Designed miniproteins, single chains, continued (5). Designs and how they scored, part 101

Each design is a single chain, and the fold is of that chain. pLDDT is the mean over its residues in the fold that is shown.

## One batch from the design tools (miniprotein)

Design m19507
Fold by ESMFold2-Fast:
Structure m19507 (fold): chain A 82 residues (1-82)
Amino acid sequence: SRKRIEDALKRIEKVDPKLAKRVRKLVDRAIEAIEKGDLLSAEIDIGMLEIMAGVARLIGDEELAEALREVVDALREMLASV
């Protein structure tokens, strides 16, 4: 799961390094929230990533959209395992 997130973050960094830093911050907060059992904070940060993936798809950046979707899916799997 964490390897899938890291691989996806590397793909985002190749497209947009500044966006990758923002995405990593959201990912780190979501993981911390999941580990603490803070389901509301986890859902908020995952929701922000889902919005970003949707926007990337709408503007035609399929690679960015797919990488962001992979991050979301991995985080949702981690959340479901709690």
Scores: mean pLDDT 86

Design m19508
Fold by ESMFold2-Fast:
Structure m19508 (fold): chain A 64 residues (1-64)
Amino acid sequence: VVQHSQEELLQALLQLDPQAQLVAVFQDEKGALLWVKGLQVKPQDLSERLSKLFGQKVVVLESD
């Protein structure tokens, strides 16, 4: 049983930053890491909001 699907993570990301482009998702039992492009919101703010929303560690990294 996966706690969150890639679709769930993407939908939550797009609700917080509608212009974000998801590059890659890495997920395990310890948390999720999202590689994204085109952010309008700070990666740290997204990381904090998603971590609270999902009740687990979520890290957002912007692809430069």
Scores: mean pLDDT 76

Design m19509
Fold by ESMFold2-Fast:
Formats: sequence, C-alpha cells, structure tokens
Structure m19509 (fold): chain A 90 residues (1-90)
Amino acid sequence: SEEKAKEIMEELYKKYPGDVDKIVEGLLEIIPKVDKKVQGILAGLVLSHLAARGELPEEHLARLRELAERGAPEEEVLETLIEILEEHVE
C-alpha cells in the first residue's frame, strides 16, 4: 500500500540522511521483496530520480508520457513502472 511505501522511505531517510544515491540503492534492494503495488510505487520513485538526473532513455520517458496522456488505470501504471525499472537494471 502507499502507507507501506512511506514507511520504507522513512526508514531509508533515517539510515541515509541526505544521501539520495544510497536511498535509491536501498529502494532497488527492497523492491523485489515487497508486494506488487508497493513495488510500483517504489519503482516510480527510483525512475523519477533517474529522469531528474537525465539517466532514463527517451524510450522509457515516452512510455511514461503515453500512460499519463491517456490517463491509464493505476494497476497498468504500476505494472509499467516495474517493467521499465526491470529493463533499466538488466
């Protein structure tokens, strides 16, 4: 749930205060260990960080824009975020 994602973020902020790169590393370790909805939320946070740094390929950005433009259902958005992150780390 969104609440579980917040708990994970709070623990990472406590463990790595001000260290965004270590927080992202911690998120990548946790993502495969949590349920699909939490995975999607955490994947979205990682992808947002990568996009802000210019580290996401245009193909991934285009997929995210298309979902937003057509107002895709939450389930489809979360599933696509997980899929993009898996493609990025492999």
Scores: mean pLDDT 79

Design m19510
Fold by ESMFold2-Fast:
Structure m19510 (fold): chain A 83 residues (1-83)
Amino acid sequence: WKKYFSDEAIKELEKLNKEDVAETKRLNAEVAGKSWEERFAAWRAHEARLTEKHRPQLEEILEKYKDKNSPEAIAALERAIAA
């Protein structure tokens, strides 16, 4: 994805991923003392929720930073690599 997005867009995607990791860790802590059946149900619901949440968030980030990932910005990165 580095070739397709600006550093700002990449950082936004990384931030989103870190938030998901934090939420997953929090959920695991909340259900740590519960039965295996309850933990599986919670994990399934959480994963489905993240999947649904991820799609529109990723689309929003792509749309938001599409102007910042203009051909000019991409060309500047390519020139630095080619030099």
Scores: mean pLDDT 64

Design m19511
Fold by ESMFold2-Fast:
Structure m19511 (fold): chain A 109 residues (1-109)
Amino acid sequence: MISEELKEKLKEVAYEVLRRHEAELLALAPVVDETDGSYVPSPEAEALDALVTRLVTEALKERGISMDYLTYATTIVVRAAQIAKTRGRPFSEEDVEEAYERIERDAGL
């Protein structure tokens, strides 16, 4: 399991990526039905994953964080962008926190 210090660093990375690239990420993020928690695969969803992977890789490298956390950090960014897009509002730190909660829940924790 990830340490609390590392969780905070990953949240900071996710929030910075979302803030700096808000327009691009929100344009690509699919609208998710929050009642069933699913979405249909689309070219936009694939483009979002590719963009997020690139941006998060660069951010982790700049901060000296291990690439072992790349998948975890990209999942946070993607989920936070989907939450904000679905709610029709600019993203916030609350979207990052909710993305973390969803990851923990999906992991069966």
Scores: mean pLDDT 70

Design m19512
Fold by ESMFold2-Fast:
Structure m19512 (fold): chain A 69 residues (1-69)
Amino acid sequence: ALRAELDARVAALEAETNAEADKVMQDGIAQGKSWGEVADAMNTVIASGQARLDAERARLEAEIAKAEA
């Protein structure tokens, strides 16, 4: 159960982060922003998403380890 929850949450967070990064890229290009501005905005979204994913994964893995002990 916990492992399935971990897999589902990781997949959801990855999909959300990728969708937000893609949207920021498309919106920036459509608004005539430079590639540097678009890349910086995308990198900020990806970095925030990765930090959240890493924290959630670590939390759920710790719960699984306790449950399996």
Scores: mean pLDDT 81

Design m19513
Fold by ESMFold2-Fast:
Structure m19513 (fold): chain A 97 residues (1-97)
Amino acid sequence: SPRVAAVQREVEIAERDLERLKKDFEEYKDYLSDELAEKMERVLEEIERLVEEARREAELAAKGDEEALRKAVRLIIHADALAVGAFMMLLVEKKES
């Protein structure tokens, strides 16, 4: 299905964006407060869980589960919103450090 293929591509994009964000976090970690570093780690773990769940739902959608397709889309939207927020937090801390 073209729709399933599109959602699978969005999952792959979210996975790549998470990998990039994790690399940026590790590079910046020493410049963050302990509290902010701990918050960032928890946000990254949440994004990872959402992306992994979205991948599983996309695999079910490929087998004809229409509800799984909708779930995958919602999970990716949530993961993307958290990733943008995390990136913006890193940018703000860089300017203050």
Scores: mean pLDDT 85

Design m19514
Fold by ESMFold2-Fast:
Structure m19514 (fold): chain A 58 residues (1-58)
Amino acid sequence: MSAEEISALGREAVALLEAGEPIPPELRARIEALTGEPVSDDMTPEELERLLVRGYLA
């Protein structure tokens, strides 16, 4: 269930960034594996959402 997993992980990561919290390394690695795109620790919530939408559309 790749799309469901991307959605769930993306929501968690975006919520952390909106709260000013860093994304845990294990969560970041999983998002990177699912989307094929690097996740930066200085990425905005909007940038992360855009990356996740790109991965979801594939």
Scores: mean pLDDT 73

Design m19515
Fold by ESMFold2-Fast:
Structure m19515 (fold): chain A 93 residues (1-93)
Amino acid sequence: SADLELMRAAAEGDLERVRELLERHPDLPALNRPPADPETFDVEEALERLATATPEERRTLPGALYLARVTGHEEVAELLLEAGARESGRLKD
C-alpha cells in the first residue's frame, strides 16, 4: 500500500519517491500517525518490522516522519513536515 511505501521511502532516504507519494497521496494515514515515543520505541525493531510488514500491521508502525528522523534523512523529514506531518507533543507555532 502507499502507506507502507511512504514509510519505507522515508526510512531509506528516497527523497524522489517521498515526493512522488506525497503528490499522489497528500492525506496518507502514515503521514498523520502519532510519532512513536523515541525513548520507549525500539528503532531497530521498527525498521525490521517495516521491511516485513503486512498491510494489516502498517498502523502499528511509527509514522514516516519518525522513520526519516531516526535514520538521519533530514531532507525527507522536511518534506514530510511541509506536507503536514506532525511531531508528538508539540506543533510548530
Scores: mean pLDDT 66

Design m19516
Fold by ESMFold2-Fast:
Structure m19516 (fold): chain A 64 residues (1-64)
Amino acid sequence: SMKGLALGKALGELEKRLGRPPTAEEVRELALSVGLSEEDAERVARLHERTGDTTRAGAYAALL
């Protein structure tokens, strides 16, 4: 989806700004800020918590 694609781009920029991988909570907050539902934001945050991989989380979000 367009919102999922926007989240993927925003996640990469967030990691760059932080100089570290974002936390699951930071990923969830960012997902909500770009307009994902609570359910989809939680799904992306949980995936990121399990993998620690911002690129994988962004790719998953693009499918939502």
Scores: mean pLDDT 81

Design m19517
Fold by ESMFold2-Fast:
Formats: C-alpha cells, sequence, structure tokens
Structure m19517 (fold): chain A 63 residues (1-63)
C-alpha cells in the first residue's frame, strides 16, 4: 500500500517534470506508466494511470 503510493507519486512528479520540459502531456504520463508496468508494479501503474488521467483532463480544460 504505502510503497505503491510512494512509487506512483514519484513517477507522477517525473511525468509532470517531463511535461514542463516540453514533452506532450500524454507522452510524459505514458512513459511513467510504462515504467511502472516494466517493473511489475501493476498496482502502481493503475494508480498512476488514474492520477495522470485526471491531471491531463484538468490541463486540457485550462488550455
Amino acid sequence: MEENEKKAEELFEEAKKLYQRGESIGDAFRKAIDKAYEEGDVETGKLLSEKGGEFIREEKRKA
């Protein structure tokens, strides 16, 4: 539980940094999600996918 939350948060912050550096928002979050699944952390990948989806929706609304 705690480890999955921490990993999801770290990957979420990394995706946000990639987006801020000029990556497309979808590509930035996709890279982070793919990394979670490659490490075998299905639960972390699911949490990150949910958080990333919400963040992407909010950013697109602002644009």
Scores: mean pLDDT 76

Design m19518
Fold by ESMFold2-Fast:
Structure m19518 (fold): chain A 77 residues (1-77)
Amino acid sequence: HMEEVEKKYLEEFKQNLIDFLKKHGVPEDFIKEVNELYEKLVKEGKSIDEIMAEIYRYLKENYPDVFKKLIEEEKKK
């Protein structure tokens, strides 16, 4: 069972990720696929760490340069 705090964190993660992808010119079709993968993993009851790891893996495989920029911004926080 996902706590409300964890659910809020996941929603903020998803929003920030989609905004980042749009900012870096990732096609809307791929952003839709990322959102569908996110919804699928949430429905399957995956943990926050598992959802984030799977989304990052999918990004790295399809847009490695964008993924690298995302990780560089995370390190600056």
Scores: mean pLDDT 78

Design m19519
Fold by ESMFold2-Fast:
Structure m19519 (fold): chain A 87 residues (1-87)
Amino acid sequence: EPLYRPTEKGRKILEEVGFTEETVTLGEAVTALGEYILKNKLADPEDPSVIDVSDTLLGEIAGVDKFDGRDLELWKEIFEKLFEEVP
């Protein structure tokens, strides 16, 4: 299973949700992102498919204030900015 090293911004997100490991698996990275969303209550209560990342580090990384949580292409772009695959 490939391992990922967090970028500087990825490390900040991991630390906020209590992950301190030098490298993470894909499953651990996805879990940490989900915990970040839950901890900060970023899901829109009127439309749970919409994630509001305004004024968050995740919003700075995504370059948007809101997005559809089902947008797999945007999630891939966010992931690639937060994590680098270890050779």
Scores: mean pLDDT 78

Design m19520
Fold by ESMFold2-Fast:
Order: structure tokens, then C-alpha cells, then sequence
Structure m19520 (fold): chain A 96 residues (1-96)
């Protein structure tokens, strides 16, 4: 519920590529995606967006991917708080 509300809030201001990422995440949530799956979608979307914008170096790319995977795995292992905080930060970035 909280994650869905955050996605809906970000969608109010998002446009272009940011909006496409958020619409994909909203569709996944409506289809019953887990918080871990949603975090993976958000990280994949932001990685592609930042890569397209030249904001990610080749050296940073595997580190960012590993961070996303670790956070999603932590949610699945019953430690959701850090991963949900990262999801909130990404949603705020995409919406504002």
C-alpha cells in the first residue's frame, strides 16, 4: 500500500522516461509484484536512464547493480527497511 501510494505520487509530476519507468512499476504492483521485484524494476529503470544520460561510468555500473540486487535480496530475507528506503529515494528522484 505505501509503495503503491509513493508510485502514484511520483506519477503526478513525472514525464518522459521517468514516467515510463513509474508506469511499468505501477503495472507490476497491480499484477501482484513483490516489494523486492518492484525494487529490481526501479533499479533496472534508473540504471538504464542514467546510462542513457551519461551519468553512470562503466566502473560504477556493476557496483550500482550489486547494490540493487543486495537490497532486493534483503527484502526477500525479511529485512525490508533498507530496500524500501532505497525504493522511496528512487521514486522521489523519478517524480521530482
Amino acid sequence: AALRAAVDEALKTASGDNRKILEAVRQALDAGASPADVLRLLFDGVIELKKKRGELTEKALPVVRARGDKAAQAIEDGNPEPGLALAEAILKYLGS
Scores: mean pLDDT 80

Design m19521
Fold by ESMFold2-Fast:
Structure m19521 (fold): chain A 76 residues (1-76)
Amino acid sequence: SMAEIEALALEQQARLQEAIQKLYQNVDQDTLNAVARQVEALWEQAYAYLQQGRIEEAQALIDEALELIEKAIAEA
């Protein structure tokens, strides 16, 4: 349902915001800017998939964004 999709979008956006906050605290400005741009692009595509009811494709992109953040922090 649309309400379930909206709730999922809010939950996933909150997860990404928490991850970006950790990234901000652990990496230099150039790394932050590069990773944040990639995460933003992935989130825009994921949100478009969520609006289409394509939940599995959206979740894959969100997982990719989270993995990018985790990798950047681990390599810092």
Scores: mean pLDDT 85

Design m19522
Fold by ESMFold2-Fast:
Structure m19522 (fold): chain A 74 residues (1-74)
Amino acid sequence: MSEITLKTLEEQAELYLELGKKFEAQGKHDEAARYYEKAAILYEQVSLLYANDGKEELAAEYRKKAEELRELAE
């Protein structure tokens, strides 16, 4: 898998996470939850790509990040 693909997904996830935090700070909890869910989906994709590349520890880290963001989206 291309390093550029991983970097792009990670950067998109970070942008969604920042948008979620911004909406949460504004009291817009529904919008914040939406962006946390989008970030979680991207971190799940990053985790799968690392797992496919044999990098199990990194895969586990990104899976945990996705799980934490799904909890925030509730």
Scores: mean pLDDT 83

Design m19523
Fold by ESMFold2-Fast:
Structure m19523 (fold): chain A 72 residues (1-72)
Amino acid sequence: MKKYTFIYKNPNDDEVHVFEVETNLPLEEIIEWLKSRGVKIGKVGENTIEITDGPSVAYFEKLLEELEKKSK
């Protein structure tokens, strides 16, 4: 499993939320899946994905839980 760090920047305030997910999914598949759920992707590093806009933080957290479950 590979560990990815997601940085969610709230456009409505100065809050930054950091999430970590372990998955067997390739980075490309992760990005495509998130985009299909209305998530806007910003800068992408080797193990770091920046989210610039999308659903609420709570809904995004749910999406990451589903993504992690997909790896099993």
Scores: mean pLDDT 77

Design m19524
Fold by ESMFold2-Fast:
Structure m19524 (fold): chain A 98 residues (1-98)
Amino acid sequence: DPARIQQESADNQVVSKILKELAKKYPNSSFDESVLDDLLELARNSNEEELRALAQLLFDALGYNDLARNAASLSKEELLKLIEEQLQRLRDLIRKSK
């Protein structure tokens, strides 16, 4: 289905754009709290397919390869919870590193 392939491509483009925006905004730091809040808002407003793609690419980019591999088998609610937990952990690490 061409429409489905286009949607998957668009979702991957959105995630890639987010990661580029993060790197562009914070080149000397992985993340600050405002960027984590923006990612969480995006995740909460995503459908299941978009959320799964976001989780997979986000966790891969962060080096959480086990979480990334398991993302395909999780429900929308489980994916959102996992994203929220990992973003909270990153927020705590950023605070402790200052």
Scores: mean pLDDT 63

Design m19525
Fold by ESMFold2-Fast:
Order: C-alpha cells, then sequence, then structure tokens
Structure m19525 (fold): chain A 115 residues (1-115)
C-alpha cells in the first residue's frame, strides 16, 4: 500500500538523519574539547596560534569527511527511491536539524516497526 511505502521511506530517512546527526554532533564535540584542552595547555602566543590553526584545519577536514559521508548516504537514499527533495533536505541540514528531523519522523518509524 502507499501508506506502507511512506512509512518505510519515513523509517529509512529517520535512520539516516539520526545516524548522521548523532555522529556529526559527537565528532564536533570531540574536536571542540580537544581544542579547549590544547588552548589551556598553550603558554605562548605562538603556541596558541598553532593550536588555533590546527583546530581550523581539523574542522575543515571533518567538514569535508562529513560532506563525503552525506553524499554516500544521499546516493543510497536515491537508490532506495527516496524523493530528491527529501535527499536535498538531508544533505543541507545541520546536525541539530537532522536530529530534529529524526525526532519528527520517530512516530512514523515506530509505526513501521510495529507492522
Amino acid sequence: SERLQRLEQAFTVFVAALLVGAVERALEKQLEEQYKKAMEAAKTEEEKKEVEEKYKEKKKELEEEIRELRERIAEALRKQGIPESVVEELRNASADELLALANRLQPAADEYLRL
């Protein structure tokens, strides 16, 4: 039925949004905590500048890795027949927006799992 297909799609999007959002948030928090500790340990202005430069480089590297993961997930969703509008929402959303999307989709995901 169309309802079953919509619930299956909602479940697929829910899982993708939850996993990507949770992983991104965890990695960002880890990077921020590493930066704070390194900055507190730095004793000279040169050392603080090196810590800031390293943080900026690692942040860009993390953002690129996250972008590549999102592209792979987007391709998987397209192959599963998820509408392009939903795929683009997933690709462009922040980690917090993805977790909010997962929360909104959870009732439909729960309904699908009870089938």
Scores: mean pLDDT 86

Design m19526
Fold by ESMFold2-Fast:
Structure m19526 (fold): chain A 77 residues (1-77)
Amino acid sequence: EVKKKIEELRIPVEQKEIDELKALSLLWLSYKVETGELSEKEKEELLEKIENNDEEVLKELAEKAKELVEKLLKEIS
């Protein structure tokens, strides 16, 4: 019962949310690497944190990625 409630509230929502945050974080990281705005040390550190599901880092980078996407969308809309 407790496990079932955790799966309903945590596993499907949290896993889906983590997948989205990881995708956005990787998008932001890739863009900043391509533009040369990240040092090699920062790139490696952030990539490790993304792979380790560091929730705080994922949320921060995902928010930055959303801002980046919004700016890019404004240029083409």
Scores: mean pLDDT 71

Design m19527
Fold by ESMFold2-Fast:
Structure m19527 (fold): chain A 69 residues (1-69)
Amino acid sequence: MKAASVALGGASEEEAEAAIREIFTDYGADRVEVTHLDGRRRVAETVEEAIAALRELGYDDTALNGFAY
């Protein structure tokens, strides 16, 4: 199983979106978990869903965890 994890506490919007694209395209992730420090979590299966989840939860307090089978 391949996994990629990125904490976004210092990332710009462009850097966060680039990290999402890298997780889906470079690592071949089937899904990304978008987790806020307050415990809210969203599961995304596409780049567009992951970006939407980040915009909902906020970039500063959010981590990305990508998973591939």
Scores: mean pLDDT 74

Design m19528
Fold by ESMFold2-Fast:
Structure m19528 (fold): chain A 78 residues (1-78)
Amino acid sequence: GERIKKLLEEVEELLKNGATEEEALALARKLRDIVAEREGVAKGIGLELRVLGLIIEGKVEEALKFIKDELKKLLEKL
């Protein structure tokens, strides 16, 4: 649970202070790795691609909110 909690704190700080596309992309990849380890590679990649879609549309804050919601769901499953 510690890795998920740390990433949730990182997302909350970036939502508070603003984030770059590169920071959102880095968090998307960390989310992918956690989901791949727990729920399988296909699910991990699927979530990363959904975040990338938001980033491509310039919706960085929405991308971070999506990552936050997915991290919360993972934490609730522990």
Scores: mean pLDDT 84

Design m19529
Fold by ESMFold2-Fast:
Structure m19529 (fold): chain A 66 residues (1-66)
Amino acid sequence: SREAMLAAGRAKALELGLSEEAAERAAQLVVDSILTGSREPVREVVRETGLSEEEAEQLGVAAATA
C-alpha cells in the first residue's frame, strides 16, 4: 500500500540521518517517483535533502519492497 511505502521510506530516510520533516518529504517524493515512473521526484530529493543519488535509490528500494 502507499502508506506502507511511505512508512518504509521515512524509516530509511531517518536511518540515513535526515530530520523527521525531511524524512517525511523525502519519502513522499520517492513514493511519487515509484508510482509515476518519473525520475523527477528522486532528483528533487537529492536537491532538497542533500542525500546522494545512491542514498535516494536506497530510499526507493526500501519503499518499493514494503
Scores: mean pLDDT 77

Design m19530
Fold by ESMFold2-Fast:
Structure m19530 (fold): chain A 92 residues (1-92)
Amino acid sequence: MPGYLEYFEQELEEMKKYAGDVLEKAAATGSDKALEDAVEEIRKEAERRAKELRDLLLRAGVPEEVAEQKAEELLREVTKYAEEKLAELKAK
């Protein structure tokens, strides 16, 4: 089993890949509504996975403050990536 930092990095990479795929599919439709729906879908999934990550880290004996910080970091980094990817896709 990877350490908590390796687990965090894996979850972040998987979420970034998910966000990119969802946004690229929405962009391919040419619909602004599809892009808005995609952003909301990504946000909901990121919130869900951040909560799961926090709970997993707590069960693994990671201090609550650290577990909450990592969950917030995951949500923040995924949100930032999605915003940057959305801006890139709109510029094309």
Scores: mean pLDDT 82

Design m19531
Fold by ESMFold2-Fast:
Structure m19531 (fold): chain A 100 residues (1-100)
Amino acid sequence: GGEEEAREAAEGARRGAEAAERGKNVSEAVGGALAAIGGAITAALLGRVGKVSKETAEKAMREGAEAAKEAAKRAKTEDGKRLAELAAEAAEKAAKTGKP
């Protein structure tokens, strides 16, 4: 159901942010950041269309945003850190507005 999809989207955002953090080159870091942003947007949209409870959607979006912020703090490369920070900001905006 939609609750599982919202949780998967938040987990996708988390995994994307971690991939950006661990990226050894620009392509890997960009891929991770895009995955994090996509996951955050998907979680926000599921909440907006009422496919999941408001509480479940908000929790999933918040967890995704927090995971992205933590990945940014632990990034090993300067490019990876910057992209993880952008992913965290996008996830936070999606959580607040339902849009990136």
Scores: mean pLDDT 64

Design m19532
Fold by ESMFold2-Fast:
Structure m19532 (fold): chain A 74 residues (1-74)
Amino acid sequence: SIDEKLEELLSTLSEETRKAVLSFYKTLKESNESEADLLALRDIALAELRRESGLSEEQIKKLGEIFDEIIKEV
């Protein structure tokens, strides 16, 4: 499941990075925006995480996949 994939990824991250990822996850999941707007929010969130969190490119891609699955379920 998405929640299992997310929790597994989060378990490998620092507390600060986990907090940032969960904040973006909550924003995407609770958003009442169009799919196009949610995709834009995802791109902004991934760009911020890539810049500030020190996550690897592989971790960023995996987060992108998880966010895309959330957007598809909205």
Scores: mean pLDDT 74

Design m19533
Fold by ESMFold2-Fast:
Structure m19533 (fold): chain A 59 residues (1-59)
Amino acid sequence: STTQLREQLRELFPEATEEQIQGAIDFAEGWRVGLQLPDSLLQPLAQLALQEELRAAQA
């Protein structure tokens, strides 16, 4: 569920805001649905999206 994913992202990226975490999940879900990817890719896609968001915020 998205609740468990949100908790995982908070633990991995404690510096991220709730808005950034939600944005990463929304982005990953959009890619998963649009490309018909398996649910197993939701978590790694959300992690990647959040990493990119945080990198952009530091630039």
Scores: mean pLDDT 79

Design m19534
Fold by ESMFold2-Fast:
Structure m19534 (fold): chain A 54 residues (1-54)
Amino acid sequence: SELEEKRRKVLLEVASDILRIASEIDSELDIPGNQERAEQSRRASEELRKRAEE
């Protein structure tokens, strides 16, 4: 239904925002592997954002 589709898009957008925040936190930490984790989270965030915009 249209309502289910809108709900799905909102959830994807929220998930994307959470991963973006996680990426920013990881990018600020001086810990081995944090840059790779930050990049992976950022990419996942962008993929969810793209899915929300379909």
Scores: mean pLDDT 82

Design m19535
Fold by ESMFold2-Fast:
Structure m19535 (fold): chain A 74 residues (1-74)
Amino acid sequence: LTEEQKREIREMDRSVSVEVGLEIRAIGLEIDSEFSQAQLEKNGDKRSQQQHLEEAKEVLDPEVIEKRSKEDVV
């Protein structure tokens, strides 16, 4: 294959990948919602544990809070 043909194939793959990516994101959101609901029903205290973790992050070392905040963004 020539370099020009390889470029055309990449462009086609990118177009398809974008559509697939959007579908995967939609499915991911649905799965996350369903998983969270099941966790809340199965382990009510899981929510309480999560709440404690969030409060601990706020009152703990500001450096730790900043690091975790950046990890969520990364």
Scores: mean pLDDT 56

Design m19536
Fold by ESMFold2-Fast:
Structure m19536 (fold): chain A 62 residues (1-62)
Amino acid sequence: MVTEEDVELLSRLLGLSKEEVREVLERMPDAFREFIAEQVEKYKEGKITEEQLISYVRGFLV
């Protein structure tokens, strides 16, 4: 599951409030939330770019 630190990171990267990020994540299917959590970890490990992470989240948000 996505942690509070992950929510704060996504809030900064997306320019959304932490509450908006949480609400979006709550509306996602479990499999998609797990996918996003995995992408956040990959970003922290330097395996994907900031632009790729933002693209994944935004591509499925709207």
Scores: mean pLDDT 77

Design m19537
Fold by ESMFold2-Fast:
Structure m19537 (fold): chain A 85 residues (1-85)
Amino acid sequence: SDERLRELLRRTEQAIDRLVEIANDPSASVEDIQAEIDRLLALMREVDSLYPQASPELRRQAGLLAVRATGAVLLAIGSIIDKEL
């Protein structure tokens, strides 16, 4: 439902912000960063499952969050590579 998707999009935005925060934390472990990536990807899979039946406005919001999520994951992967070197 649109209500469930709105709440899921809020959780996804929070997960994006958390992943960016932890990726920029020099004290964060690789394991902690990977756990936040896994959480965000799980939320994105839930968004994808609701996307086809969503209103056009919510689909646009989901698309914008998908772009932001992709950026956050790439930043996090870069942080992991730097920590493993």
Scores: mean pLDDT 88

Design m19538
Fold by ESMFold2-Fast:
Structure m19538 (fold): chain A 68 residues (1-68)
Amino acid sequence: MKLVIETSDGQEIGEKAYKEFGLSEEEIAEAVGKSIAAGGKAVETEVGDVVVTVEPTPDGGKVTIEKK
């Protein structure tokens, strides 16, 4: 299963991630923090059997969540 969210609203990302994959706000915040620490580059973070990829855009961000 794969979910792609493109938005400027971080709350929308958290709500969809929790509903579909059971990811906590802390787990999403950690993935976003890693992207910021990498200078705004796309960063892939593994959380259990789920891969979260955060890609910043000029108008917000793109978050891809994929369950293995």
Scores: mean pLDDT 70

Design m19539
Fold by ESMFold2-Fast:
Structure m19539 (fold): chain A 76 residues (1-76)
Amino acid sequence: EIDKILKILDKDPNNEEAWKELGKIQALNPDQSITDYILNLIKKDPNNLLGWNFLGRYSLDPKLQKEAQEKSTKLE
């Protein structure tokens, strides 16, 4: 489940299928630990557009969600 998807993203941070599946899970069952994991991926690669897009759509923190939306717009 979630752990398997996170392992895929550790190996390939640009795997769109893994990001889509994680997004579906987060939308149905919001989990702060997923948001924290994605923040750690972004700390390693601040230009990770898919990570910023995920936080902009699914973050439980309104401030982080707004920042992520602004970042993803600039990175395009």
Scores: mean pLDDT 78

Design m19540
Fold by ESMFold2-Fast:
Structure m19540 (fold): chain A 68 residues (1-68)
Amino acid sequence: SMVDKLLEALERLGEQLRAAGASEREVLTVLARFVDWALRTLGSQLSPEERAQLEARLAELRARVAAA
C-alpha cells in the first residue's frame, strides 16, 4: 500500500540521518515533519485505515520528540 511504502521510506530516512550523525531529537523532528507533510499532501488519497496508521505514527514521533 502507499502507507507501507511511506513507512518504509520513513524508516530508511531515520537510518540515514542517524548514520550521518544527526541527534535523536533532530532525527525524530525530521521524521515527524515527513509524516505531517504526507498527511497534509496525500490525505485525500489515503484510505481511513492508512490515514489512521500515519496519524498514530505522527503522534508517536511527536511524543518521542517531547521526551528527547
Scores: mean pLDDT 85

Design m19541
Fold by ESMFold2-Fast:
Structure m19541 (fold): chain A 97 residues (1-97)
Amino acid sequence: SVEEILKEIEEAKTVEELIKAVQRLLEAARRNGDTILAKAAQIILEALKKNRPLSELEEGVVLLMIGVSLTTAETEEERLLAEAIRVALEKHKELLG
């Protein structure tokens, strides 16, 4: 479930653990047909795999994608996906920022 993925992101202590959680989040977004949140997850995942912080532009784009998804969300799962991306972004900054 997206709630289980969110918990895995919150509990991640290493970049490797966060990569695994964000990969599951990307797969969940793709299954839900959420192309915007899937792209947001992919941006975070690519930076994590390269062991680098997000650029200001990448962070801004991800935040915009989260905002758009939250304003257009019609389901609880879509809102939880957006929240999970937001928490993944914060965790990325904690581990690599």
Scores: mean pLDDT 86

Design m19542
Fold by ESMFold2-Fast:
Structure m19542 (fold): chain A 91 residues (1-91)
Amino acid sequence: SMRESIEEGMKLLKLAEEVQKVLFELLDIAESEDREAAIANAPEVVQLVVEYLRTRDEAERERLIEKLRELGATEVAEFLREYRARVAAAR
């Protein structure tokens, strides 16, 4: 229905806003003169995302996704899962 399409659109916009916040924090870290200090002072959700991007271990990625969900960052966790699947498919 038209109502369901609008509700889905609003959910996607909310997901994008939460994800955008994390992406801006990651950009601030990248531009910092002391990246390790910037990471240490970042919100816990952002620190977990940095660990997820740095790890090469699939078991560690699953652990970090679970930790993000425990902190209520379920939309960030879902974005990372979908991003990884798309990167794998692009090979």
Scores: mean pLDDT 76

